# Designed miniproteins, single chains: the designs that were tried, part 14

Each design is a single chain, and the fold is of that chain. pLDDT is the mean over its residues in the fold that is shown.

## One batch from the design tools (miniprotein)

Design m487
Fold by ESMFold2-Fast:
Structure m487 (fold): chain A 121 residues (1-121)
Amino acid sequence: NKLEADVSYMAGDAYLGRGDYERAVAAYERAIALDPNNYKAWHNLGNAYAGLGDTEKAVEAYEKAIALDPENYTALGNLYKVKGDYEGAIEAYQKQLEKNPENERAKKNLAEMKEKLKAAK
């Protein structure tokens, strides 16, 4: 039901916030089993898998989040980042900043990707 899905999603966010990626994955998988259209749960599942170093599963989760919410430029940027496509990540985070210029996380991610692109050349 919706309450159980919401509780599972909130538990996932709490685990993700403290770096407990394995428990975050389990909680988000429960949330999406109950509400498979929760694009935020898919996005954060991708973040949890990225934290575990599971690039393949992170990509799958981000692609699902983007399919459900095509204007989720943060998920798109994170997808490119885990694939090592820093130029693609820069473009996606710039689009996020066009939507919300004061987004400090997007500014930080953009700066990080520019630094990585410079180091890779």
Scores: mean pLDDT 87

Design m488
Fold by ESMFold2-Fast:
Structure m488 (fold): chain A 80 residues (1-80)
Amino acid sequence: EKEKKIEELRAEIAELGEEFERELAKENPDKERLKELLRRIAELTKEMLRLREDELGKENVKKMLEGLEKLLEEEIKAIE
């Protein structure tokens, strides 16, 4: 089921988000780990958006994917 796969992806994204927050809360955060977590979150989010293409529309999903790539680049630059 598409809905089941989307919920699985949401759960994994949430878990990675908790790991990101936990790492960020350290006095000396591992910047490489933070970047890795952001990239993984972005990849799963892209997969989720592609699965929702039928309901969101191909053009909208393409725009969202492009926006996500730009946001990821900005977030990584902020960590560097």
Scores: mean pLDDT 85

Design m489
Fold by ESMFold2-Fast:
Structure m489 (fold): chain A 79 residues (1-79)
Amino acid sequence: MFIESAVATSPFEAVVKLKKGTNRDFVIKEIEKNVNPDNLEKVVPGDDKYSFKVIARAKPFTTSDEVIADIKALDKKLK
């Protein structure tokens, strides 16, 4: 598994931290391919090479938790 932590910072935003030695661009591409596009608006690279922010689509309910669940499921699949 490549993800160290994924935490919702707001109803529509989450911060993802990667384990040292993980390729951030690879993980972002896998997220963009595999996470539900109805829930994911965009991914923004973080200030360091091991972090990024996920922006979830605005809905009547919190979507950041749904995006985090999808990312955690993907991380288990990616090893």
Scores: mean pLDDT 74

Design m490
Fold by ESMFold2-Fast:
Structure m490 (fold): chain A 68 residues (1-68)
Amino acid sequence: MSVSEIVTEALKNILSDFEKAKETLLKYAKDFDEVSLVALATFLSILKRQYPEEKEAIEAVEEALELA
């Protein structure tokens, strides 16, 4: 599977399993270019707006990826 597919799956599962999503994203973080990191940061920002009750968990993923 491509890294892009793995990342997309992790992002879809971020609200159900934050720890697994964080672990998967950190595992592949070194392979992300600047454009991919900006896209990821944008997506996480949108999720925080849609699910404000999950804000702290989403921010933990952003901090782990150095996006916050």
Scores: mean pLDDT 71

Design m491
Fold by ESMFold2-Fast:
Structure m491 (fold): chain A 81 residues (1-81)
Amino acid sequence: MLSREEAEAALDALEADLAGLEALLAAQPDLDLETLLAGLDRGLAALDQLEAQVDDPELLARIAALRARLEALRARIEARL
């Protein structure tokens, strides 16, 4: 299992990456959507790995919220393809 500090750092990094992707998608209509989808799929896989290493309910809630954001963004991108 990951330490709480390691799990929090990983979540902070994933949240920052997601915020960057959300901003980029909003600003650039000609963005490579397939590359973005691949990035989101990697982010979801990273969350699955993190979820397997975490049993803290606060961290699990953060993982669930971030997963929902990633899935919502993925659906928005797929709708534009």
Scores: mean pLDDT 79

Design m493
Fold by ESMFold2-Fast:
Structure m493 (fold): chain A 57 residues (1-57)
Amino acid sequence: MSAEEKEKELEKKLKEALKLAEQGKYDEARNIVNDAEKEFNVPGEELDRRGVRLATE
């Protein structure tokens, strides 16, 4: 899988997680973020750099 394809899929999942967090569905948003970490093997700190701050929202 190319880096661009991996980034596109990751961004799509993070966008959905942020949308859920904005709606107050933090558990669902956290599950999506955790699944993305496992699937794409990225640490949560890296996801935070991409604007996913579930603890704040």
Scores: mean pLDDT 68

Design m494
Fold by ESMFold2-Fast:
Structure m494 (fold): chain A 68 residues (1-68)
Amino acid sequence: KKLVVVYTGLTPEEAEEIAEMLKKKYNFDSYEVVEAANRAEAEALARRYALLEGVTSFVVVDGKVRVT
């Protein structure tokens, strides 16, 4: 199963650290980080990724994780 972390208000390095932590904690096989320009775009992108088979998406806004 794949984790997609859609983030805004963070550096790419911060997003990668969160993705790696979530990958280990929830035992995902792989992860990808995707930058969004704002919260609304992040939520829309995360919902779109969640429609893909075998993908779980998380939204991270200002350091807070939300599951979609």
Scores: mean pLDDT 78

Design m495
Fold by ESMFold2-Fast:
Structure m495 (fold): chain A 75 residues (1-75)
Amino acid sequence: SAREVIEQTLADIDRLEELVKSSTTLSEEVKKKILEELARARKRLEEALEKNDLEAAFKAAGELQRKLKELLAPY
């Protein structure tokens, strides 16, 4: 269901947040920027969950993926 997909994506964001916070290879500036992007994606996904809007959820996930690729490009 749409809800299950969005809930799984939110769980993946939680896991990524923990990995970023505990990373010894990422700079503190990059960690901060990634955590800000994860927070933005979480908010958009929570809104999508309330509306059962898979399209909004996929757009939020795609934007997050793009930003993470840019921020992680030097690593």
Scores: mean pLDDT 85

Design m496
Fold by ESMFold2-Fast:
Structure m496 (fold): chain A 82 residues (1-82)
Amino acid sequence: SAAEEAAKTMRDAAAEAGMSEEGIEKAEKGAYLATLGALTGDVDLADEGAALIAEGLNEAPSQEAAQAVRDKTGKIVEPLVE
């Protein structure tokens, strides 16, 4: 599904950026929920997903690492959290 693909893309990008396992799990779950919420029109679910992505990215080892994750996932996630 699109939600599973978004979650996998987020997990892979976060892992490559050197994020903690807890940060990776939050970002992955957030991408899944944000995508699912956008596809189903569930704004509360999309907002929960966006919040989890932000929490995960805050656990990045640097601002550069967080930006690298955003750059790799922007096509999938950014339009869904705006």
Scores: mean pLDDT 76

Design m497
Fold by ESMFold2-Fast:
Structure m497 (fold): chain A 81 residues (1-81)
Amino acid sequence: SEEELQREVDRAIVELTAAVGSVAAKNLGNEEAQKYFDEAIDAARRGDFDTAAENLAKGAELMGEPELAESLRQHVEDAKA
């Protein structure tokens, strides 16, 4: 049950991070990054965690935050295991 709760928390973090990223990308006029963040939200809502992580990381890279992208990939892999 604790592992199930941790997975739900990690999924919620991915969804929230992607939503924040989408708003930030839109405000900065980065349409390509916004598309990746929007795809990450949709994938997370479908339970497609791998696709959500990859799109979230790509969005972060396009926003100039590759270290954040790598941290998010690691966090999602830890939640999957």
Scores: mean pLDDT 77

Design m498
Fold by ESMFold2-Fast:
Order: sequence, then C-alpha cells, then structure tokens
Structure m498 (fold): chain A 110 residues (1-110)
Amino acid sequence: SLTVTQSPKSLTVKEGETATITATASAPVPGDNVDWYKQKPGQLPELLISHTTQRVPGVSSRFSGSGGGTTFQLTISNAKLEDSGVYYAVARVPGQPSVYGDGTTLTVVA
C-alpha cells in the first residue's frame, strides 16, 4: 500500500516568513489527488487544499498547493501566529482508505 512521508517533521518560522511542507508518496498518487489539512489540539481538522492545487473557498490566499506524481508541497506565505498547528497531507486512493502523511508541526513566532 501507499505511504506518505512529510518533511520537515517540525519547523519554526517568524511572522511574515514563508513555510514550505513537502509530502513524498512511496508511489505515484492516482490522479494526483492529495488534500492538505490543518489540525489544532481539541479542534476538528480544517481542509485547506483539495486535489493538490485547489484552495478551499474561504481559505486565505497565503496557502497554496503544488506538485504531482510522488511529490507534493503546501506553501504558507506571510506566516501568521494563527498558522501554528499540525499539517497533514492526505492521499485519496480509489477503493481503499485515505493514506495520511505523518504530519508536520509548524510553529510561528513573533
């Protein structure tokens, strides 16, 4: 089965900096169907990007997704304190449960 590994596992950026998170799949993801979620403790996961590049309506334009095949990226420009949290890539594969990345913890500092 497919596995998804995220890099880095954790990163710290200052407000206004750009954070980039990479997800690497063990094999090409069918249809490049990768979603990106943000999770905060005690909160429901928030969908940010669907199908690799499609920003969810209402999500800030500071968030963008790119990639294809085995390599996918989430880019967060002009980082804000509220962007702190754990980010997950989720590969959607027909006929099986979704494959979750192992997560990236982002800390934004003033």
Scores: mean pLDDT 89

Design m499
Fold by ESMFold2-Fast:
Parts: sequence; structure tokens; C-alpha cells
Structure m499 (fold): chain A 56 residues (1-56)
Amino acid sequence: SEAAERLAELSGLDPETAAAVAETLRTLSEEEAVRYLQEALGLSEEEAREIVELLG
């Protein structure tokens, strides 16, 4: 997915790990997903928001 590809680019995760993370993020609320991306993967709020929007 576009979200997984962008997540791999921003976080440096391999494509398979990024895809698994993106699927997990779909089970979270928008707020929880943004928080996870910032705290666990070190993304900025803007980058985390971009990933959440790409998840649809």
C-alpha cells in the first residue's frame, strides 16, 4: 500500500515490516496511530499524520 511504502521511506523499515506496521495501524484510532508513529518510530507529527491519511 502507499502508506506502507511511505512508512518504509520515512522510518527506514524494510518493506515487509512497514506493511505489517501499516496493517496494525489500521486497527488503532487516528490519535493512537499518530502517537505510536511518533513514540515508537521517531516520526514527526506531520509525518505521522501523512501516514494516517494514506491509511484512509
Scores: mean pLDDT 84

Design m500
Fold by ESMFold2-Fast:
Structure m500 (fold): chain A 69 residues (1-69)
Amino acid sequence: AAAVPALVELLKHESQDVRNAAALILGKVEQAELAVEPLRKLLKHEDKDVQEAATAALMALKDKGVDLS
C-alpha cells in the first residue's frame, strides 16, 4: 500500500533509470492493482517521459495478470 504511492511518484523522476526501475517494481508489488488508476492519470500528463513511464508500468502490471480493463 505505502510502496505504491511512492513508486508512482518515482515515475515523475528526472532520471530515466529511476523511472524504469519504478515501473518494473510496480509490476511486482503485492497490491499492484492499486496503481492502475493513478497510472491512467499519468497517461494524460503533459510530459511525454512521464506518459512513457506510466505506459511501461501498466504493461508490467498486465504481464503480472492485473486487469487493466
Scores: mean pLDDT 76

Design m501
Fold by ESMFold2-Fast:
Structure m501 (fold): chain A 58 residues (1-58)
Amino acid sequence: MAKEKARELIRKGLIAQKNGDDETANKYAEEVAKLVKEGKISVDEVQELVAEEVQKLN
């Protein structure tokens, strides 16, 4: 499902960002943006998923 895929991409991007791997973090962010552009997930849903995954990592 698109929401599950977005959550996985967001989690991987946040881990890469925490490790200083900006190139990998940007790659995953672009994949999430593509899901939004394709109408598979909303911007609001992405923001909720980011908040949830940030909470799990901190």
Scores: mean pLDDT 83

Design m502
Fold by ESMFold2-Fast:
Structure m502 (fold): chain A 74 residues (1-74)
Amino acid sequence: MENLSDEEVEKRLAELREKLENDPSLSEEEREKILAEARIQIELARRIGMDTDATPEVEARALALIAELRAALA
């Protein structure tokens, strides 16, 4: 399974940011909120996974966030 490195986090956030900027249906506040929540959740998932091995909980949160972000970007 993928261990989210700083490089991977940065790449994913950059790709997400680019998609959000190319979507005129999203407001500036919505874009900032989505990016901020994604960054926080990714960082929390990395730290929790490394510290507690709580992989099922971390995966559930990551999947929920990804689904929410995909819905917002659609």
Scores: mean pLDDT 63

Design m503
Fold by ESMFold2-Fast:
Parts: C-alpha cells; structure tokens; sequence
Structure m503 (fold): chain A 59 residues (1-59)
C-alpha cells in the first residue's frame, strides 16, 4: 500500500485525494468524506500501520 500511495503522489494527488482514493479502492472502510479526521487516521494505522499515516502527513 505504501508503494501505491507513493505512486499517487508522483501522479500529483494530494494527501486528501489519496485518502479518498484508498476508501474508493477498499483499502480503508471509513469514508474520509463523512468521518472525522481522527477516525480516518485510526483506521489507516489499524489496517496499514503508523508508517503509512506518517507518509501521508508528510505530503
């Protein structure tokens, strides 16, 4: 998944756009358009690890 996020960043996607794409692709089960940011971040950590969230927050 981290490689997928890196590819999307190279394609010009913002962090918000990448997080929405992760939901649309089924990589996370929480809709970032409707849920509080803290709930989305907890979902990312739980399913993919802190390193993935840290990378997204670095964008």
Amino acid sequence: ILDYIKEKKKEGYSADEIIKDLYDKGYINVDPRLAPLEVVEDEIIRNHGQEVLDFLNSL
Scores: mean pLDDT 79

Design m504
Fold by ESMFold2-Fast:
Structure m504 (fold): chain A 60 residues (1-60)
Amino acid sequence: SSELADQVLELVREYIDLVNNGTLTEEKKKELIKKLTGLLKELGHSEDEIKEVVKTIESQ
């Protein structure tokens, strides 16, 4: 569980860095959404929480 949480935080940090540096590609965005969605589901996050994360990534 803590290992999964660490993976989520790492992906979020990667996403933020890519956004801030203007290097977020469509392919990378798609990869991040797939990985984050899977990990967040395993951590027991609600569908609404997951949709907020996806919406944030897709808005870039």
Scores: mean pLDDT 79

Design m505
Fold by ESMFold2-Fast:
Structure m505 (fold): chain A 65 residues (1-65)
Amino acid sequence: MTEELYEEFKKMYEEGASAEELKEKALEYIRKGVPKEDVLKALGLLAKDTGDEELLKQAKEIAAE
């Protein structure tokens, strides 16, 4: 699950998706019943791999909820 989510988020990011759009997609998956931990791990890995501070901020905001 995490690897599949990572690949989808990475594709969105490479296609020009904003950190806010990635956050919205992450929240959509959580609402559909995907484990929050899997979604956050995928988003956090993308933030680490890209060095995107805004994406890291969005991942932390979801984790805090």
Scores: mean pLDDT 80

Design m506
Fold by ESMFold2-Fast:
Structure m506 (fold): chain A 66 residues (1-66)
Amino acid sequence: MKLLVEFVGSVERGIGILLRLIGDPNVEVEKLSENKYLVTFTGSEEEFKALLEELKADPSVKVEVL
């Protein structure tokens, strides 16, 4: 599964989210711009749904499923 993740909040909050993503063994992150990242997820569908809900709950993040 692939996600397009865009940080629309503060730099500090964006760094926190990026560290969470990089620390996930099922996540591969590719930088597209200063605030836009391509996330490739290789875990289970249940874990992917949980990650998607976590990201969507954060008002400083825009997420799109590719």
Scores: mean pLDDT 82

Design m507
Fold by ESMFold2-Fast:
Structure m507 (fold): chain A 82 residues (1-82)
Amino acid sequence: MRMEEEKYVEKLAKEIRENAQYLVDNFDEELAASTAPSPLAAEYVELLREAAEKVAKGEMSEEELLEMARKMVELLREMERE
């Protein structure tokens, strides 16, 4: 879509990289399931957790993180649309 979406993808990827350990330490599976009542929200939370865990372990490339961030931004847009 617009250049604005690409900027959000890069920003989200950077935030996950910089806060990966914090996300892992504070991201309980039971809590995540409770805070994601819709299928789109559940998929977003799942991708965020997987990305944070792999980044914290040093197992995720910048390309893979950008792809996951792009999918997460798409899910956020879908949720805002209804």
Scores: mean pLDDT 72

Design m508
Fold by ESMFold2-Fast:
Structure m508 (fold): chain A 60 residues (1-60)
Amino acid sequence: SHMEEQERVEKLKKTIEQIDKEIDLLNARRPELTPEQQRAYDAAIESLKLFKEKLEEELG
């Protein structure tokens, strides 16, 4: 139904917004970390960006 499609789209948009906020938080904290911790953060940020791109593809 149109309602089910609207709910799906709304949930995807909310998830994308949450991912953006998490990436921003990780980037803000990154400069204060050790090089080893920065590498872990870089991997986490990359994974979040890939997940976001996949969700944006599903959104159209």
Scores: mean pLDDT 87

Design m509
Fold by ESMFold2-Fast:
Structure m509 (fold): chain A 93 residues (1-93)
Amino acid sequence: KKKEELLNKAKEYADEAVRVFDEAIAQSRALGHEEVAKLFRAAAGGMRDLDTVDEAVQLMREALKLAPPEIQPLLQRGVDLAEKARKYVEEAK
């Protein structure tokens, strides 16, 4: 029961992170930053599977380093949500 509750919270935060990533991908493409958009697309894929959340968070951090200042706040929000998902996955072990 408690493990299921933690995994449900992880899925909720991961789903929110994916929504923020989709917005960041759209903005990165509009600004011509296709490489940043590619990293966010890969991170979004990793967030859809709780087994790959750690890898997705690492990809998000790499994208944040390459991101233009205009999308940094949105990307930071995505990282914060992904880190919350990762914490709940770790707690569920």
Scores: mean pLDDT 79

Design m510
Fold by ESMFold2-Fast:
Structure m510 (fold): chain A 68 residues (1-68)
Amino acid sequence: SAADKLRELAAELNKDPRITATLVGDDTLIIRTTLSVEQLTGLVLRLIGDYPDLDVTVDGDTITVRAK
């Protein structure tokens, strides 16, 4: 399920101390980082490529991943 994918993604991302991924409900993942703009852009592109069935949105330094 999308909720299972988001929980697994959150656990993986939270292994990096520069990334804080918080699951909100069962359909939304909020990602906060201390990454540079270039590193953040790389992460966003990787998420879009790896999770084409999820909506990836960026607002400033915050990435939001949602079930479609």
Scores: mean pLDDT 83

Design m511
Fold by ESMFold2-Fast:
Structure m511 (fold): chain A 69 residues (1-69)
Amino acid sequence: MKEVEKVIADYIRALKNNDTEKLKESIEKLEKYVKEGKLTPEQIAALNRIKEWLEKGKTPKEIIDEILK
């Protein structure tokens, strides 16, 4: 769905730009899409991993660096 693709693009941009506020906003929108069944299992797993890293106090920049390894 086009709206899901836009939110995923926004979250990737927030990760690259180290924008914690935008990243959290995108995560909240993606969580709603999880409840609506609009995300793939791989997208849900990636979202949960990013949420765990944020809970541990990692910055968006640190998270993107871990994803790319």
Scores: mean pLDDT 76

Design m512
Fold by ESMFold2-Fast:
Structure m512 (fold): chain A 71 residues (1-71)
Amino acid sequence: SELELGVRLFRALAEAAEKLGLKELAEAARKAAEAAEAGDLAALEEYARKIEELIASLSEEQRKALAELTA
Protein backbone atom coordinates (compact mmCIF):
# COMPACT_ATOMS: atom_id res chain seq x y z
CA SER A 1 0.00 0.00 0.00
CA GLU A 2 1.01 3.65 -0.39
CA LEU A 3 1.18 4.16 3.38
CA GLU A 4 3.37 1.06 3.84
CA LEU A 5 5.71 2.29 1.09
CA GLY A 6 5.74 5.76 2.66
CA VAL A 7 6.64 4.36 6.09
CA ARG A 8 9.57 2.37 4.63
CA LEU A 9 10.86 5.32 2.59
CA PHE A 10 10.61 7.80 5.48
CA ARG A 11 12.33 5.37 7.87
CA ALA A 12 15.15 4.84 5.35
CA LEU A 13 15.47 8.63 4.94
CA ALA A 14 15.54 9.13 8.74
CA GLU A 15 18.31 6.52 9.16
CA ALA A 16 20.38 8.01 6.31
CA ALA A 17 19.93 11.56 7.64
CA GLU A 18 20.91 10.44 11.17
CA LYS A 19 24.14 8.84 9.83
CA LEU A 20 25.00 12.12 8.07
CA GLY A 21 24.28 14.25 11.17
CA LEU A 22 21.30 15.93 9.48
CA LYS A 23 19.35 16.02 12.72
CA GLU A 24 16.36 18.16 11.62
CA LEU A 25 15.85 16.06 8.48
CA ALA A 26 16.11 12.82 10.49
CA GLU A 27 13.48 14.09 12.97
CA ALA A 28 11.12 15.28 10.20
CA ALA A 29 11.46 11.90 8.43
CA ARG A 30 10.76 10.01 11.69
CA LYS A 31 7.64 12.15 12.26
CA ALA A 32 6.50 11.53 8.68
CA ALA A 33 6.89 7.75 9.19
CA GLU A 34 4.88 7.96 12.45
CA ALA A 35 2.14 9.98 10.73
CA ALA A 36 1.98 7.49 7.84
CA GLU A 37 1.74 4.54 10.28
CA ALA A 38 -1.09 6.31 12.14
CA GLY A 39 -2.89 7.22 8.89
CA ASP A 40 -2.65 10.91 9.85
CA LEU A 41 -2.59 12.32 6.32
CA ALA A 42 -2.62 15.98 7.46
CA ALA A 43 0.46 15.48 9.66
CA LEU A 44 2.12 13.42 6.90
CA GLU A 45 1.57 16.27 4.40
CA GLU A 46 3.08 18.84 6.80
CA TYR A 47 6.18 16.71 7.51
CA ALA A 48 6.57 15.84 3.80
CA ARG A 49 6.66 19.58 3.01
CA LYS A 50 9.23 20.08 5.79
CA ILE A 51 11.36 17.26 4.37
CA GLU A 52 11.25 18.81 0.87
CA GLU A 53 12.29 22.20 2.30
CA LEU A 54 15.15 20.66 4.31
CA ILE A 55 16.44 18.63 1.34
CA ALA A 56 16.34 21.75 -0.87
CA SER A 57 18.58 23.52 1.69
CA LEU A 58 21.27 20.78 1.60
CA SER A 59 24.59 21.16 -0.23
CA GLU A 60 25.18 19.13 -3.40
CA GLU A 61 27.59 16.86 -1.46
CA GLN A 62 25.03 16.28 1.32
CA ARG A 63 22.30 15.46 -1.24
CA LYS A 64 24.65 13.00 -3.01
CA ALA A 65 25.59 11.29 0.29
CA LEU A 66 21.91 11.06 1.28
CA ALA A 67 20.99 9.50 -2.09
CA GLU A 68 23.78 6.90 -1.76
CA LEU A 69 22.67 5.90 1.78
CA THR A 70 19.00 5.58 0.72
CA ALA A 71 19.80 3.31 -2.27
Scores: mean pLDDT 84

Design m513
Fold by ESMFold2-Fast:
Structure m513 (fold): chain A 98 residues (1-98)
Amino acid sequence: SLIEDIRALRATLVNLDLAIAALKEGDYESALRYLELAKEHAKEISDEEVRKKLIELIEKAIEALKEGDYESALKYLEEARKAAEEALKKAEEELKKL
């Protein structure tokens, strides 16, 4: 599951980065699509605390984006990205000890 969690976290992070880029370019349709893909990959994470936190932040970003609150959408996106990056770093450090 550790290798599977790393794959899920990497896929989540890539889609969050793509969503941030799209949002900054004013491509709200692509930003929404990348957020939905990030949510799908986050659901594959076996760590319940990490999974729940990422899904909650991604869902808040989706809601803000749909309401036209692009500033809040970006804040939630950046929080989700940071949480995913920290979780990925932790999982990769655990893998190096095996």
Scores: mean pLDDT 89

Design m514
Fold by ESMFold2-Fast:
Structure m514 (fold): chain A 85 residues (1-85)
Amino acid sequence: SELAEKAIEKLEEAKEILAKSDSPEARRKVMQLLVEMIRLAMEAGDNELASILLDTSSRVQRAKTREEAVKKLEEGIEKIKEYLE
């Protein structure tokens, strides 16, 4: 799926944002990327991708450290890769 591949690219971009800075601004940018991808998945009717992205978003938001947030993004990427046939 082109959308699932794009989601992987956006989650990798989110990891790079956090690698450069763990500011509230960086956290907002990461959440904005996740929200945009969730919206696109829902509009496409890709409920499985939307579910993975929603779970990933929740886990990233609950992460107390930058390292935990990056780990949750990595876990999300792996789940999307498993979803890709």
Scores: mean pLDDT 87

Design m515
Fold by ESMFold2-Fast:
Structure m515 (fold): chain A 64 residues (1-64)
Amino acid sequence: EKAALRAKGEDLLELGLEYYRQQNYEEAIKKFEEAARLFEAAGDKTGAMLARSYVEMAQKELEK
C-alpha cells in the first residue's frame, strides 16, 4: 500500500514537471500538491518535502 502511494506520488511529480515545462504553472501546482499528499500518506517525508519545494517554485513563476 505505502509503496503504491509513493509510486503514484512519483507519477504526479513527473506530470507536474511536464505542466511546468509547458508553463502551465496552475496545473503543475495541483499535481505537486497531490504528490505531496501521497508522499505524506506513504510516510515519505523526503518526497513530500521535494513536492512542496516544487509547489513553491511554480508559485513563484505565477507571482512574476
Scores: mean pLDDT 85

Design m516
Fold by ESMFold2-Fast:
Structure m516 (fold): chain A 63 residues (1-63)
Amino acid sequence: ADEHLERGRELFEQGKYLEAIREYTQALTLDPNYAEAWINLGETLKKLTGDEGAERLMRILAQ
């Protein structure tokens, strides 16, 4: 979980947002209650889709 979070942050810093999303999603697959992974996923989605798009995607994932 922590390894995937760290990798996702590195990819985010490089502007590789889709790859960062994959790593955060893997962290959440291992621990769905990993608050930092949800926060970083939300911030990454905002970079790609804006606030409304990120909120919509987060609602779908949180079902």
Scores: mean pLDDT 78

Design m517
Fold by ESMFold2-Fast:
Structure m517 (fold): chain A 96 residues (1-96)
Amino acid sequence: GGSTDDETFRLEVELGVLQIELGVLKTVFKIAVKKKDVETLKEVIKRLREVAERLRELAEEAERLGDEELAREARELAEEAERLLKEAEEALKKLE
């Protein structure tokens, strides 16, 4: 039905926004580590968890709609967000 195409489009737009946000978080993470900014690093960790969770949900929704490519891209970004989250948590532990 036509609603499926509209839903896939909305998920694709959201994936693009989350990808941009992940890029911003990578930049902020590098700056926070260089500046030893524990408060900013904690905020980055919190937002990375939210981004990773939403990307996993988006992948599941895309799979239900039959968009295997969108589901794959969302899973890959979720894995990237999860890897950065682990790095950020390790960096925080070394600064505390």
Scores: mean pLDDT 87

Design m518
Fold by ESMFold2-Fast:
Structure m518 (fold): chain A 58 residues (1-58)
Amino acid sequence: GSSLHRRLLAAIGAILAAIGDIFEAELRGDEEALREAEERLRRAREELREIEEEFEEL
C-alpha cells in the first residue's frame, strides 16, 4: 500500500482518540485536558485535509 493509506488510517485514529479524550475531559471538568484534546483534533483534521488533497493529485 502507499504511504498515503497509512497516513489516512493514522489521521482517522488520531481523530477518534481525540474525540474520546474530549468526552472524558468534559466528564471530569478538566479544562486543560479538554484544550489539549481539542488541539489534537484540530491538527488531525488538518492532516486529513492534506491527505485528501494528495489523493486528488494522484
Scores: mean pLDDT 81

Design m519
Fold by ESMFold2-Fast:
Structure m519 (fold): chain A 80 residues (1-80)
Amino acid sequence: SEELEKILEEGKKIAEEIKKIIKESKAPEEEKEEWIKHIDELLEKLEEAVKKGNLEEAKEYVEYLKLVKEELKKYKEILE
């Protein structure tokens, strides 16, 4: 339970960081809205994995959020 709660909080923090990167980028507004929606959907999936007690699935969603963050940082560098 405590491990799942830690993973959920980590995922929420990463999602917040991703949304900040998106909002601060020079990307077109339509692309920003699409990415924010994608992040919200990923966070919902993480929350469902945590509710089901699926530790492995929850970890996979957090790792995927980390990958999304790294890709968006690369995209921001290219766009700026």
Scores: mean pLDDT 81

Design m520
Fold by ESMFold2-Fast:
Structure m520 (fold): chain A 52 residues (1-52)
Amino acid sequence: SAQLREEIERLEREIERLRREYAEETDPLRKSILGARILALEVERELLRRQL
């Protein structure tokens, strides 16, 4: 559906933003937190893609 495609696109933009922050982060704890957030969004994106 159009709503699912729009939500997937929003998640992809957020994931790319966080990946950029992850690449620039030098603190190991903050980097691990960013990594966990990226993983959570990637799981959400995959679940939405399976509904298409």
Scores: mean pLDDT 89

Design m521
Fold by ESMFold2-Fast:
Order: sequence, then structure tokens, then C-alpha cells
Structure m521 (fold): chain A 96 residues (1-96)
Amino acid sequence: KPVLREMTEEERERWLAEAREHFLSHFPDQVFNDDALLIGRWWAEVGAKAEEYAQKFVDTPDEEERQKLIDELPEEYRAFFPFNVQELEKQRADAA
């Protein structure tokens, strides 16, 4: 299922401008097209929220509470959530 919602033309132009500034401030030598910047912006927003849920999930020892966290996830975060959990668990393992 798509993680991008329907946008107006004006919203799309605003997101492209913000995404361009955001990504180019961190990667000045990186070349992106406008669609890649828009997608990157949406994935950054979705990823940040999904990472927050993944952090709560990993920090929760009770299986019942973990299931509740999954049930409370908006559908757009669910596609990204397993990757965030995997990355977080890997980072914790590498830090140990």
C-alpha cells in the first residue's frame, strides 16, 4: 500500500522546496530529481515516526503491550516499521 497521501499541486511544490533544502543541506554534492526529493521527504517523515514506534516496541518486554503498539500503528508506518526494528536491534547488537 502507498505511504504517500494525495497532495494538492501547491502542497507538492512546498514539499519539493522543503525537501530540496533539507537534503541539500546534508548532502550538498548529491544530485536528486524533484520526485526523489519528494519521496525522500515523505520517507524521512514516515521513517522518523516509525522509528519512534520501533523504539517503544524494542523497549517493551511485554508481548501484549508490543501487540498493542502494532495495532495502534497507522498503516503508512507499518511498511517501514519492520525495517526500523531490524536496524535498531542491529545497532544495539553492534554497540554491545
Scores: mean pLDDT 62

Design m522
Fold by ESMFold2-Fast:
Structure m522 (fold): chain A 71 residues (1-71)
Amino acid sequence: MQEVAAATAARAYRLLVERVGAPREEAQLTANRVASAILEGDFERAREILVEAGVPEEEAERLVEEAKRAL
């Protein structure tokens, strides 16, 4: 579970920096929020955090579904 949350956060960080163009500090804070939501089992909240941060809905949904499948 913790490993899945960490891997999901790393992927979220990459999307935020590379595709959204978010500053690294902001991307890290958002990735940490996603990791916390995954650890709590709140996958819908993880998706909402990503979309709110500017990740396209399709990519946010894919990332969250990959996390669910890894658990």
Scores: mean pLDDT 82

Design m523
Fold by ESMFold2-Fast:
Structure m523 (fold): chain A 65 residues (1-65)
Amino acid sequence: MTKETAAGIVAIEASIITGLPVKLEKVDGKYKLTIEVETEDELKKAEKAKELAESMGLEAKIIKK
C-alpha cells in the first residue's frame, strides 16, 4: 500500500471514529494528521485515533482549543 493511500484511509477512519475535525497534510513527502479537540472526552477519542495513525506509520498531533 502506498503512503498516500494509507494516509487517506486513516484520516477518514479517524474522522468517523471521533466525529472531530481531522486535517491531513503532506510535508516533505511525509503525511501528518492533526485532530482538534475541545473537551476531555474528545481528547480520549483523539488519542485512540492518534495511536491508530502512528501504528500505520503516520505522524499525528492533537490540538486543544
Scores: mean pLDDT 76

